# Ledger of designs, part 41: designed miniproteins, single chains

Each design is a single chain, and the fold is of that chain. pLDDT is the mean over its residues in the fold that is shown.

## One batch from the design tools (miniprotein)

Design m1413
Fold by ESMFold2-Fast:
Structure m1413 (fold): chain A 109 residues (1-109)
Amino acid sequence: LEELEKEADEVIEEINRLANRAFNAKRVTQEEADRLEELVERYMALQREILEATPAEKQEEVKLRVLVLNLAISGELYVLARISKDEEVRERLLELADRLNAEALKLAK
C-alpha cells in the first residue's frame, strides 16, 4: 500500500509540474497533451489499486482523499483546456477531465 501511495504521489507531482509549465506558457502542445493523458491514466490505475489494497477501517478516509485529488486534477485539466489554442488538444483534455469527474462521482456514495 505505502509503495502504491508513493508512486501515486510521484505521478501527481509530474502532472502538477507539467500543468504548471503549460499554464505559464499559455499553451498546451500535442506532446504535453499526450504526456498528461499517460500520467492521468496511470494515476487512475494506481488509485484503483490503492482503494483495493486499503483495509476496511481506512476505506472512508482513502475514498475522501482520492475524491479530492480527482476533483483537483480534473480542475487543472479544465483550465488547461480553456487556454489551449488547438481544438484537438482542448477536446482531449476535456474528455480526460470528465473521466476523472466520473470516477469522483463513483466515490461519492
Scores: mean pLDDT 85

Design m1414
Fold by ESMFold2-Fast:
Structure m1414 (fold): chain A 96 residues (1-96)
Amino acid sequence: GPLLPSLSEEEARVVGEVTTPEELIEAAERALREGFYDTAARLAEMAANLLRQEGVEEAAEYARKAAEAARQGKPDEALEYLRKAKEAYREYRRRQ
C-alpha cells in the first residue's frame, strides 16, 4: 500500500474518525505485505483508537499488539494480531 504522510496525533485521530476499523486493518495488512512496517504500525494504532472509541476493547488490544509487532519487524505476528482484531470486531457487530 502507499506510505502515509507524517501525521500529528490530532490528525491521526481525525482520520481515524472518518475511516472504519476494518478499512484501517485492511490497509495495515497491505502495508505489512509491502514491507512498510512503520506505516502498518501507524494504521494499526489508528484502528485501535477507533475500536476503543466504539468500546470494542478486545479488538483494540489486538490492533495495538499488531502495531507493536510491526514496529519490532515481526510481520507474521502482526498479521495474526490484525486477523484476531478483525474477528473480534465482527463478533462484536454480530452481537449488537
Scores: mean pLDDT 78

Design m1415
Fold by ESMFold2-Fast:
Structure m1415 (fold): chain A 69 residues (1-69)
Amino acid sequence: SEIEKLINLAIEEDLTIEQFAQRLAKEVKIPEKLALNSIKTVVPVAEPDDKLSKYKKAILRALERYEQN
């Protein structure tokens, strides 16, 4: 999926959760706040030190509705 490609690239680039949300919003054309809030539903607290790889599956599930629409 396109979102999975984006998260894999973000992991390789060692992006923060917030930086990933910004990139996702631009590429998938959803509001940045909506992307970030969706991610926050599966991450108890969005911490800069937390790795995206730890939350990859949960984030993909939270964003599944935006993959093609």
Scores: mean pLDDT 70

Design m1416
Fold by ESMFold2-Fast:
Structure m1416 (fold): chain A 69 residues (1-69)
Amino acid sequence: MKYTAEVEADTIEAAKAARDAALQVPGVLSVKVFKDEKTGKYVVRIEAETPEVAEKARQAALDAIKKAS
């Protein structure tokens, strides 16, 4: 079973920073970045081994977006 978390970024640079930060969290399985055509924002989708890892990766991604924006 896998757990998913998503964060949104206004720019590709912020989304890339979020992806890189999430990938540094142990237990993260994959991170994908794609553009939401309706909002124009970038979605960073994180898949993790546990809910706790998913939440840590989500928080790391949000912190990276805040620093990059």
Scores: mean pLDDT 81

Design m1417
Fold by ESMFold2-Fast:
Structure m1417 (fold): chain A 80 residues (1-80)
Amino acid sequence: SERLEELKRRAIELLERYKELLLEKLEKEGGPEFAAAKKPELDEQLAAAKEYILSLTDEEELEEIVREMEAYIKKAEALL
């Protein structure tokens, strides 16, 4: 399904954006060395999340994930 593949791409794009925002927040709060120290664990968690997204076959579930991630990112950006 092209829709399924589009939703997976969108979800992965949102995960990458979330990673960028979280690293920016960590750097703002603790400095660049603190952010750098947290990056490996964050990278592992996001890699697992990407594998989970790629394993999904339900379009409705992916649409909900995308909506929730977009809402979360919007809130996170407002708090930076």
Scores: mean pLDDT 85

Design m1418
Fold by ESMFold2-Fast:
Structure m1418 (fold): chain A 73 residues (1-73)
Amino acid sequence: MTLEEALELLEKESKKALEYLKKLKPAELEEVIKEALEKGLLTEEEAAAIKTAEDLVKVLVERAKKAIEEGLE
């Protein structure tokens, strides 16, 4: 997988995730954030900064981009 392919897949998946998360009620979104924090996908600081579905997707996409970029020479 190239960097470009990984970023393209991330963009496609992030759009689908955002559409799904936008349909969630606030309580359901809080549960998703809690689960992500428990699984180590978010830090406590990142979880506290997330107020909307867009914020959650933005944080996850930023982490995924950094991981992809750092994994490629």
Scores: mean pLDDT 74

Design m1419
Fold by ESMFold2-Fast:
Structure m1419 (fold): chain A 70 residues (1-70)
Amino acid sequence: SVTDKVQEVIDKGGSMGEVFNVILSNLSLDDFLEFMDRLLDRVNQNPNASGSEVRQMILEVVEEIEKKLS
């Protein structure tokens, strides 16, 4: 799954660019834009979030998009 691929990049200490490249390679443009909208909403609600907290938000949003597509 896309969520599993994103988790693997995060676990290996991959960059944010590597995380986003996995998402872009596995989602349509429309689904990627919905992913970005949901992620930005979460970040805006948590402006003091750490990098690790943002990575967790990314995982949760990707999982939400995958569940919608199933």
Scores: mean pLDDT 83

Design m1420
Fold by ESMFold2-Fast:
Structure m1420 (fold): chain A 85 residues (1-85)
Amino acid sequence: LSDEEIEALSKHYGVSKESIKALPEEIQEALLKAYKLGLSVEDILTMPDSELAKKLGISVETARRLKLELGVMVGVEEIRRAVLK
C-alpha cells in the first residue's frame, strides 16, 4: 500500500499506521478493498465470512483473517481510548 492509503485506512478505522503496516500484504489489500466499498468496522466484524469474501473478491480464509486482525487492532485502540478518556 502507498503511504496515502495507509493514512486513509488509519483515519477511517481508528487504528495506528504501524498496526496496518504490520499486517500481511494480502490482509492490507483486503482492508483497502473494504475501505473503498465504504464498509465500517461493524460491517466487517458482523458480516458472515462468506458474504465478506464475496463482496471483497477474496477467499473465505482471507476474510476470516481480516476480521480477526481488525478486531485485535480495534480492541487495542478501545483500551487506549478508555485509559486516555
Scores: mean pLDDT 79

Design m1421
Fold by ESMFold2-Fast:
Structure m1421 (fold): chain A 75 residues (1-75)
Amino acid sequence: MERELVREQLEREARRLVEKARAALAAGDTESAQRTIERLRNLVSAGAKLLGEEDPVILEMRERVRDLEAELAAA
């Protein structure tokens, strides 16, 4: 039960940070985007300590971080 609540909270917070990062990138605000992506990366790292490195949610969140970092590098 507690692990399921942790997954739900991580997914909700990660979704908010992804949305904020994409909005910043769309606005050309690369500094805000970089800061938000760093926060997302830290959230994923903390989640991996709780759920494990091979958890499907953690793997999906890492792919989202990679995609956002690629978009930032291309901006």
Scores: mean pLDDT 82

Design m1422
Fold by ESMFold2-Fast:
Structure m1422 (fold): chain A 90 residues (1-90)
Amino acid sequence: RPALEEMWRRARELAPRVKELAQKAIDAVNEGNYEEAIKLLREAADLMGEAGVPGTVVELTMALKEPPENQKDSILYAAQLALREAERLA
């Protein structure tokens, strides 16, 4: 299945950038900069979509669209999810 091989190739190429964005988002949350964290995680979700990992993209997008009352926990969950998926792809 050549489409799967191409998806894995893109995923490996994009994984380091997703990991960097997710780490920066965690750092931004720890600094209280939630706007920057959300921006970084949306960028990570876009890159994961380009890599052909739709399930993770949907989960990240839903977590970021309307954060619950505890915005910090929602953003941290999304960032940790992005880190785990980036590590899996790399």
Scores: mean pLDDT 69

Design m1423
Fold by ESMFold2-Fast:
Structure m1423 (fold): chain A 80 residues (1-80)
Amino acid sequence: MKVAIIGLGRSGEEAARIGAERGWLGLVGAPLRGTAEAVRAGADLIRVADSNRYARRVAADYGRSQGVEVEVFDSGAAAV
């Protein structure tokens, strides 16, 4: 299973780094942009960390529309 984790800012960068140490694809960027990059990279599961509920919803809807499972978290710590 190819897992991607997406975050923005200092806590998002830390979550992406920890995810990469676990063998996940760590992406730093806005939720929607990061999700699009993860879909293109062939992720089977995308974990999105962002404090903004609406940004998480938009990213999740996009990923799911592309046939990819998406889990959303309100913090980087919850996503790792």
Scores: mean pLDDT 78

Design m1424
Fold by ESMFold2-Fast:
Structure m1424 (fold): chain A 77 residues (1-77)
Amino acid sequence: MEEWREEVLREWARLEAAIDAALAAGDAEALARAVAEASAFFQEQLEKARELGDEEMIKLLFERAARVQARLRAALP
């Protein structure tokens, strides 16, 4: 369980970095791809967490998604 949490956090950090890089570059196409990849990863991990009944992981996923949404809202008009 802790190993999976570390893997999710590592991959999420990579996805956040990709979003940040696209925003810094002003590349709307790269941003759209990075957001799509993050959404796909979120859905995959959320489904897995629900199947396992891992409430802590569900909470973590929503907290991380909220952080990304807040960042996008701040960067986009």
Scores: mean pLDDT 81

Design m1425
Fold by ESMFold2-Fast:
Structure m1425 (fold): chain A 77 residues (1-77)
Amino acid sequence: SEKEALEELQKLFDEMLKLIDQITSPEAREEALKVLKEAQDKIDELREKGKSPNEILQVAKEALEKIKEIVDREKAA
């Protein structure tokens, strides 16, 4: 349902924000915030075009994965 998709989307954004909040490097934080902003902008575009909840969720899932990669890179440094 649309309600379930919105709840999943909110959980994905909450997870992204928690990951970004744990980044101590200003450069990595800015990179992660850029990924988040680009995902938000893309989701807004998809919503305006009437795209499916699954397409919107996929954008959020891809953004979360990119942010996880940024966090992992920082931990490895």
Scores: mean pLDDT 85

Design m1426
Fold by ESMFold2-Fast:
Order: C-alpha cells, then sequence, then structure tokens
Structure m1426 (fold): chain A 85 residues (1-85)
C-alpha cells in the first residue's frame, strides 16, 4: 500500500513534468492527490487511470475549500518565481 502510493505519486509527478507543468503546479497537484488518498481514495484504482482521471478523482475526494487554497498557493508561488527573475 505505502510502496504503491509512492510509485503512483512519482508517476503522476513525472507525467506532469512531461506535460510542461511548472514546479509550483506539480507540488500543488501532488499535495491534492496525497490529501485525496488520505481521505480514502483507492491507490489501486488510480494505477490504471490516466493523469486527467487521477486529478479529477482527487479533486472529487478533497473539500472544495482545500482545493481552492492549494490553487491559490500555486498561483502565489508562480508569481514569486516570476518576480525573482
Amino acid sequence: MEEDREELLEWVRERMKEAGLSEAQIRGYIELVERAIENGLDVEELKNADLETILKMAIDKVDPNVYIALKLREIGEEIEEELAK
């Protein structure tokens, strides 16, 4: 279970990097998936899903206010990275 969770999170991270997502976006989505798993999302069901399906299932398992907070933090990190250049 724990090992399967780590493998899933690593797979999601690599797929997001390949898709061209920023480091801030990747961190936000990984945290979203981790929270969804903590809320009872089955890791085994996610192993055969594509990235879009995994993210949709994760959003559905997380409180909307938590998702909004994570997205606001992601936007803030992206703004800070832009200003630091």
Scores: mean pLDDT 73

Design m1427
Fold by ESMFold2-Fast:
Structure m1427 (fold): chain A 88 residues (1-88)
Amino acid sequence: SKEEKAELAVRAFQNVGGSAIKLIDNPEKAVEYVKLAGKELTKAFGEKLKPVVDKLTKDISKAAKEGDKEKIKKAAEEGAEEATEIIA
């Protein structure tokens, strides 16, 4: 159902943010991770989410280079909200 897909998308986006935060002491690894995770999100949820995923990847990559955990968290939350709007 659309509700199940939206719940999975929220969880997936939050997990990407949380994993990036865990890698924040290695910004290069965090950026590498989020680029790969972004490709998997687009594959799992479809091309309609590509603009949201691309923005998530850009925002988390920038925040990771800045060492800003709160910006990573905010990017994941905003991405999850936008993803649910597209799925709904």
Scores: mean pLDDT 87

Design m1428
Fold by ESMFold2-Fast:
Structure m1428 (fold): chain A 88 residues (1-88)
Amino acid sequence: DPLQQFVDRVMLAARIVAQGRDTMTLAQIRDALDRMNVPADLRDRMMAMFRAAMARTGRDTFSFSDFRRIVQDFVAANAAAVRAYMAA
């Protein structure tokens, strides 16, 4: 499934950028997406979801569990765009 492959690729890039840390900052999330060469529109929409989550929780960082959940929510809301990216 291309949607699951996208989630797995994002999680792998995040683990590489985190370098053994248990949490991710917005800057590290941005770096992970840039390393994957995610198109700017898709990247910016995903970053907006992370900023919204920060505003709701008051937290400056994301656990990998929270990060995965937000990525899964993004993929569900943007399935057509994610499928197009994975098919290229």
Scores: mean pLDDT 84

Design m1429
Fold by ESMFold2-Fast:
Structure m1429 (fold): chain A 65 residues (1-65)
Amino acid sequence: MEEERIAFLAELLEKDKDAALDSIYDTLKRLGGEKYAEEVVKKIKAQKSPEEAAKTAVKAIQEAL
């Protein structure tokens, strides 16, 4: 479910932000290319909370599929 994916990613972002962001970047780069990955990671870094950041990431991955 979408909520489970957001919760899992939010936990990763809270536990190890750099590793989580690297994983998100690699996924987005494979799906939408380098420029898309850079744009989305910039938006993720601008979010107020790990939950909002995770929601942004999941939505971007879903849009690129």
Scores: mean pLDDT 79

Design m1430
Fold by ESMFold2-Fast:
Structure m1430 (fold): chain A 96 residues (1-96)
Amino acid sequence: LVEELEKAAQRLIEALAPHPDSLARVREGLKKAADALEKGDYKTALDIVGNEVTQAAVDSGSLEAAEAAVRLVRYVQMLISEGKADEAAKVLRKAA
């Protein structure tokens, strides 16, 4: 799961390289989500990745970015359910 989240985050950042405004929004969202995960505020973290990060990816017009964002949300949810929110936070912080 950690490797799948790392790959989703990498694909998201790579797909957004040509879209600097969307990339900046995604990076800020990933940082905020990592902060929320570290505080144990899992609902806020999921709201950030599922809404702010996903919307920034969609707004870029990149289908690859939108698909990567959806996968990222799913893997963050799965890691939280397995008690691995700390590992999810580390991946999101590194990608930001």
Scores: mean pLDDT 87

Design m1431
Fold by ESMFold2-Fast:
Structure m1431 (fold): chain A 72 residues (1-72)
Amino acid sequence: SALDAAVDDISGRLEAAVAESAGRSLEEQEAILDRMVAEVEARIATLDPATAAELRELLERMVAMARRVWRA
């Protein structure tokens, strides 16, 4: 489904951002995540409201989880 494909894409982008963040400062890690989030949000904004809301919620949860792991 379109939702499944989008989730897979977001997951791949997050994993790439995590890899790029290795050995960087927390501020640099935040900048990398913010850039990724901005790109994904711009694409989500072009979708229907229901799908956009679902994807935005998933993105927010994934980013929050990544931040918790990195700050623990």
Scores: mean pLDDT 77

Design m1432
Fold by ESMFold2-Fast:
Structure m1432 (fold): chain A 70 residues (1-70)
Amino acid sequence: KEELEAEIKKLRYHIDRLNKMIETLKEQQKKAEELGNDEVAEGYKRKIETLQNEIDSLQKKIDELEKKLA
């Protein structure tokens, strides 16, 4: 029980960190778009998509662990 709860907390912490990175990247993407740097903006967009996919995978793992607690 405690081990599963600790793992879920670690995964949630990881998601929080990834969300902060995405927020920073979205700000950088917006700035690049405003400056007309389309290539740089597209680069940030791809990084955001990669991090979002990581968050989705971590969320599925949390959901599986929560089912074991229920």
Scores: mean pLDDT 85

Design m1433
Fold by ESMFold2-Fast:
Order: C-alpha cells, then structure tokens, then sequence
Structure m1433 (fold): chain A 85 residues (1-85)
C-alpha cells in the first residue's frame, strides 16, 4: 500500500517532468525509461513481490533524476545522463 502510493506519485512526477522536455529530449528520456524501468518489469517473475516493488521504486527515482539532469543540461547524451545516475 505505502510503496504502491509512492510508485503512483513517482509516475505522476515522471509524466509532469517529461512534458517540460523538448521533443528530442523526450526521446532521450524514453530511452532512459526503457533502460531502467522496463528492465525491472521484464524481471518481475524472477523476484518476490517486495523485491519487485523496491527495484521499481529505485528505477523510477533514477529515471526522474535523469530527466532533471536533461532539464538542467539539454545537450547531454543518454549515455552521459546514465553515467550520472
């Protein structure tokens, strides 16, 4: 319940921050999202429910940090952003 609320809040923050990026940087952010978030989703069956929620929270926090970096320096490559988060 508590982790589910935090996941929902982080997803909302992700959507709000994503809307502030240029079209080119939305594509960069989508690539970073797939790297961290979708990889966790693909491993769901190999984890306990609690491990899955913890990894999902970690992934969402990393993606949000990545978008914040792109907002501060729009010229960063996806690889440069990934190295900093």
Amino acid sequence: SHMEKEIKELRKEFDELLSKLSDDNQLKASGIYHRYYMDVLSQRGDMSPDEYKEKLLEALRKVIEAIKLLLEDPSMSPQDVIQKV
Scores: mean pLDDT 82

Design m1434
Fold by ESMFold2-Fast:
Structure m1434 (fold): chain A 59 residues (1-59)
Amino acid sequence: MTIEEALEAEYPKYAVAILENGEVTGFGGRFESKEELRAFIRKVEDQFGKIKEVYLIKL
């Protein structure tokens, strides 16, 4: 799922980031704004390296 598709989805969801090195990070939470999702992305990239893809899992 793309970030744009994720921002259009209005349901409770969990985010999983796939890094360029193939590692997977999990984050459980509800993203209610574009800013929240962008903050999550920056946080993961600052700590773990570049994100290749984001998956959202609906509950």
Scores: mean pLDDT 64

Design m1435
Fold by ESMFold2-Fast:
Structure m1435 (fold): chain A 55 residues (1-55)
Amino acid sequence: MMKKLKERADKIGEASRKAYEEALAKGASMSPEERRYLVTKAGVDATSAEIEKAK
């Protein structure tokens, strides 16, 4: 059944996207390096959290 894989991917993608957008908004006035770090970390953390929930 492909539905479970799609559901997990959608949840992970939405969590990563939301974290990415929030980090971009907060980091808009930061240096490019600081913003990049913030965005990357937020996306990774959100992705890991959704993977764990989707288990």
Scores: mean pLDDT 69

Design m1436
Fold by ESMFold2-Fast:
Structure m1436 (fold): chain A 113 residues (1-113)
Amino acid sequence: SKREEMLKVVEEGIKKMREVALEFADKYGLPEEVKKRIEELFDTALESIKEILERENDPVLAIFLIKTTFDLLIDEVERLFKEAGVPDEAIEQLRAELKKIVDETVKKLREIA
């Protein structure tokens, strides 16, 4: 179904974003407890998006809500990196890489819808 195809695209996007965020966390020496909090943010975002895909029958509105969920996820990840004392230039690079994955994911979702 289109819903199963959209979920697969979201899961792939979340996986790529999570890998990028954890690579940056390792590069800047973030403690294990912060890396665990990053993983929990990605898990929570995926569960929220699964609920959106289950409850929202309008694909345009569903994609909008999914994008909003990803944007909020990026803001929370950025906040954790700032609190951990990571340099602003590195956080800007991380944000740009995560936003690129979101844009690619949203584009694929629009092609399915």
Scores: mean pLDDT 90

Design m1437
Fold by ESMFold2-Fast:
Structure m1437 (fold): chain A 55 residues (1-55)
Amino acid sequence: SHHEIEHEALRRLIEWMESDPELVAAGKAGSASAEQQAAVNAKGREIYAEVLAEA
């Protein structure tokens, strides 16, 4: 279902962000740049497309 795809995509995105020490540090410091935010959004779309293709 769409909900399963969305949940799996979000889970993978969170794991990716949490495994990147630069993104974790930037988030905790409140210093994430617009470029870092754009990169997270782009990665989220990429992961969503991958999960959707697997379904």
Scores: mean pLDDT 80

Design m1438
Fold by ESMFold2-Fast:
Structure m1438 (fold): chain A 65 residues (1-65)
Amino acid sequence: GEEEAKRAGEYAYKAGGDEALAEKAYRFALQGDGSSAGLYAVGAGAKGGNPELAEKAGRYATRAG
């Protein structure tokens, strides 16, 4: 639901190894697109940042969509 989408966005932003990918993940989570949010959150973590937070963002995004 909306609460999970919001949490996904927060974790994607905090994961932020790639700021542009983290911002895309956050925007998709806010739109309720959990699948896209999860993909971009993991992509952000893969370019640096915190992979555990990227995984949390993906898990919340999946529950939102």
Scores: mean pLDDT 69

Design m1439
Fold by ESMFold2-Fast:
Structure m1439 (fold): chain A 72 residues (1-72)
Amino acid sequence: SPLTQAQTRLLFLQTVRGGTETLRERLRQNAAASTDPAKKARQLAIVAENDRTIALLQAQIAELQQQISALQ
């Protein structure tokens, strides 16, 4: 059903978001510990890219939650 399909996709996106948040935090900690300015800058750039990915995932999750509410 459309409801079951939306719920399955929601679970998938929540799992991906959680994994991305975990990776982002580890990269942030690595950047904070780095004494090499070039290495630190590269790690912070990856953190910023992960922040953008998390924001996109949160938007998709919010859209799916609205769709699920409309289908109930």
Scores: mean pLDDT 89

Design m1440
Fold by ESMFold2-Fast:
Structure m1440 (fold): chain A 99 residues (1-99)
Amino acid sequence: SREGLRAAAALLILAVNELPPESAKSVLEALKSVKEEDILNFLKGVLGLPDSTPAREVALEALKEAKKLVGEEKFEEYVEEVLKHLEDPSPLKELVKEL
């Protein structure tokens, strides 16, 4: 899902740059204009994943890396804030459930 991939990318950007949770809306809006394939290629590059990695697995690895970087409590704050700004929260909820 484009929304799931965009949400995973936003969470990784928040974590890598140690941004406050309030930045979630701005990061998501910036990613809204980016093609799904460009987000996918960005995440594969940052995470060192093979080009053959499916989009769902790329999104899961981005969420795992974000959680590893900031810890569980801060990751949960980021997830809650990102969910508030998604038109459809279901893709991100499903991905987080698999962590």
Scores: mean pLDDT 87

Design m1441
Fold by ESMFold2-Fast:
Structure m1441 (fold): chain A 78 residues (1-78)
Amino acid sequence: MGMEEAEENAKLLLAAVEDESVREQITALEPEEILALGQDGVNALRMKGAMSSPEEREKLLAQAEEIEALVREAVAAA
């Protein structure tokens, strides 16, 4: 029960893309936690994108791609 929580996770991960100190907080998590956080956030953005306007969908899908890249780097660093 998790769509709102997954959206908050997506916001946290998007903040980590722009802010090194937030990224350091993410990389301090265990790899399993980073993967779960990333998967929830990406899924929430993709589902929201499917129900959104074309312009909002493109934005949300681009944000999901940024989160996937961040999660891959964070897991490699952890």
Scores: mean pLDDT 77

Design m1442
Fold by ESMFold2-Fast:
Structure m1442 (fold): chain A 66 residues (1-66)
Amino acid sequence: SAAEEEMLRKWARDFLSEHYPELSQEEIEEVIEEALEKTKEWDGSSGLLDYFAPMVDKLAREKLEK
């Protein structure tokens, strides 16, 4: 739903600004969009945030290593 997507976006922005302050706003939004695209593959076998949160963290680390 749009409300769930907005909740995930807010969570990811707060998380990334706290743990990855080196990322630009553009890089933060790129990480969020890629993580949201990957969550379309979520099958409901875990909590949505339990699936989304490690994806955001992984993508942020990959951005810093480029």
Scores: mean pLDDT 81

Design m1443
Fold by ESMFold2-Fast:
Parts: sequence; structure tokens; C-alpha cells
Structure m1443 (fold): chain A 93 residues (1-93)
Amino acid sequence: SKEEVAQQALELARQQLEKLKESRSSLSKDQQEQLGLTFLDSLEQLADQFKDDPQTLKQLIELTKELKDLFSDIPSVVEKAEELIKKLEELLK
């Protein structure tokens, strides 16, 4: 079902975020920036796929906020995360 596809995609995104949390201390700043931006691009693609699903969009906002907090010392990741949060909040209107 569409709900099962959304749940599976969210679970994979959560697993990716946990891997980023675990590996962060061993990554250079450049590697952290690249991985953070790539993860945000993946979340934006999921938002486009599930734009008519408010429950999934709310969970994507939470994942984006968690990534923003994790990478708070990397301005490019923070800025892209804030832009994505605004886009997702607009889709919920």
C-alpha cells in the first residue's frame, strides 16, 4: 500500500540518520557537509513523492530538524535544512 511504501521509506531515512550520528566523530567537516546535503536532497525527494501525505511530511520535517541539530556547526547544511523545513511546512498548508 502507499502507507507501507511511506513507512518503509521513512524507516530507511531514520536508519541513514542513525548511521550519520554514529559515524560523525570519524568524519571530516567536508565529509559531514557532503553527507548532510546529500541526506537533505534525499528527504526533499521523499517530500515530492509524498506531498499529499501530511503524516509523512510531518515525519520528514522532524528528520530534517534532527539533521539540522546534528550538523548545527555546518552553516550550508543548516541553511539547506531550514529551506527544506519551510518548503515542507508550505506543503502542509
Scores: mean pLDDT 88

Design m1444
Fold by ESMFold2-Fast:
Structure m1444 (fold): chain A 63 residues (1-63)
Amino acid sequence: SEQERLERALRLGGILGIQLAREQGLTPQSLTVELVDNERVRVTLTTPTATLVRTYRISDLLS
């Protein structure tokens, strides 16, 4: 279903956000994963000194 597709994309976005934090050597204060629309997920990492934002296409995440 579309709902299951979006739920999988949000989970993958969260995993990628954790990966991004590790790659950047960051301990985030917050990690937010949200739907921008039915084809895009935004991952936001907030640290005391910076905010990092990445947007992923759901079709790319699930391929």
Scores: mean pLDDT 83

Design m1445
Fold by ESMFold2-Fast:
Structure m1445 (fold): chain A 79 residues (1-79)
Amino acid sequence: SRAERLRLEIEALERLMASQEGTPEERRATREEVRARIKELYGGEGDYVYSELYRAAAEGEEGARKLAELRAELAALEA
């Protein structure tokens, strides 16, 4: 469902953003785990979805903005 996709994208983005403060090895491990989970849910579109989330997470302000947008969309669906 759209809500399941939003929850996964929120979790993925939060983890990718948090990992930016870690070591290179920790960042790599987080990226690999997040990518695998996204690909499980999105299938053929998973690489695209993952790359967009990774890009946003790497660009601090954009990551925060994207996270707020995803949370707002989920809240609207659950209202």
Scores: mean pLDDT 82

Design m1446
Fold by ESMFold2-Fast:
Structure m1446 (fold): chain A 64 residues (1-64)
Amino acid sequence: MFKVTGDAGEEKILKGGESAVLTFSDGTKAFLQADAENKLLFVQYSDGTLRIFPDEEEVELKAP
């Protein structure tokens, strides 16, 4: 389970296999996908930037 917080204070809680979209204060978006099998959080920003967070239950994201 991942708790993801954006720069505007928006929080998303993702269980393994869940996906969400987070919108930052500047209007950029991040597409979130939690993988329970590998304990990975995939974060794809609207500009094409991809980030991966392993084994973290709480993640604070910033706009790219």
Scores: mean pLDDT 76

Design m1447
Fold by ESMFold2-Fast:
Structure m1447 (fold): chain A 74 residues (1-74)
Amino acid sequence: MNLVDLLTAVANGTATPEQVAQLRALLRHMPSERAAELLAAIDAGDWARARALAQEMIDTINRMVAAGREAAAA
């Protein structure tokens, strides 16, 4: 399962324990401030914060993808 699918499941509150474990594994290999914050929120059980952080990461990825597609489609 890709990172965006795992982030989407967390943002929607539908993540299974298996998906959360996979996301934790991926986040441990991403030494970014956002990844560290999301991992800390999940570990603390702060799902409101985890959902917000997951959505921010999705929005950032989608913005970058949209910019690339816009340039290709124009």
Scores: mean pLDDT 77

Design m1448
Fold by ESMFold2-Fast:
Structure m1448 (fold): chain A 89 residues (1-89)
Amino acid sequence: SAGKELVDQLVAELRARIERARALLAEHAAVLSPEVVDLLRRAIELYERAIALLEAGHFTPESLEEIARLIEEGDRLLEEALRLLREEL
C-alpha cells in the first residue's frame, strides 16, 4: 500500500541519518569534542525512537505529532553537530 511505502521510505531515510551520525563518531572519535559526541548520540536516540513509533504501525494524531517532533529535534541536533564539526576539523 502507498502508506506502507511512505513509512518504509521514511524509516530508510532515518536509518541513513543514524548511519551518517555513527560514521562521524567512528571516523572522528579522536578529535570530536564531548559536545559534538553528545549531540550526535542524542540525534541517533531520537531517530531510533521515531523509527520505533513508525514500525509500530498504530498511527493516531498524537503519535504522528510525536514522530514529527522526534525527527525535527533529531535533525536540529544533527545540524548543530555538523556545524560544530566543521569548526573542529
Scores: mean pLDDT 86

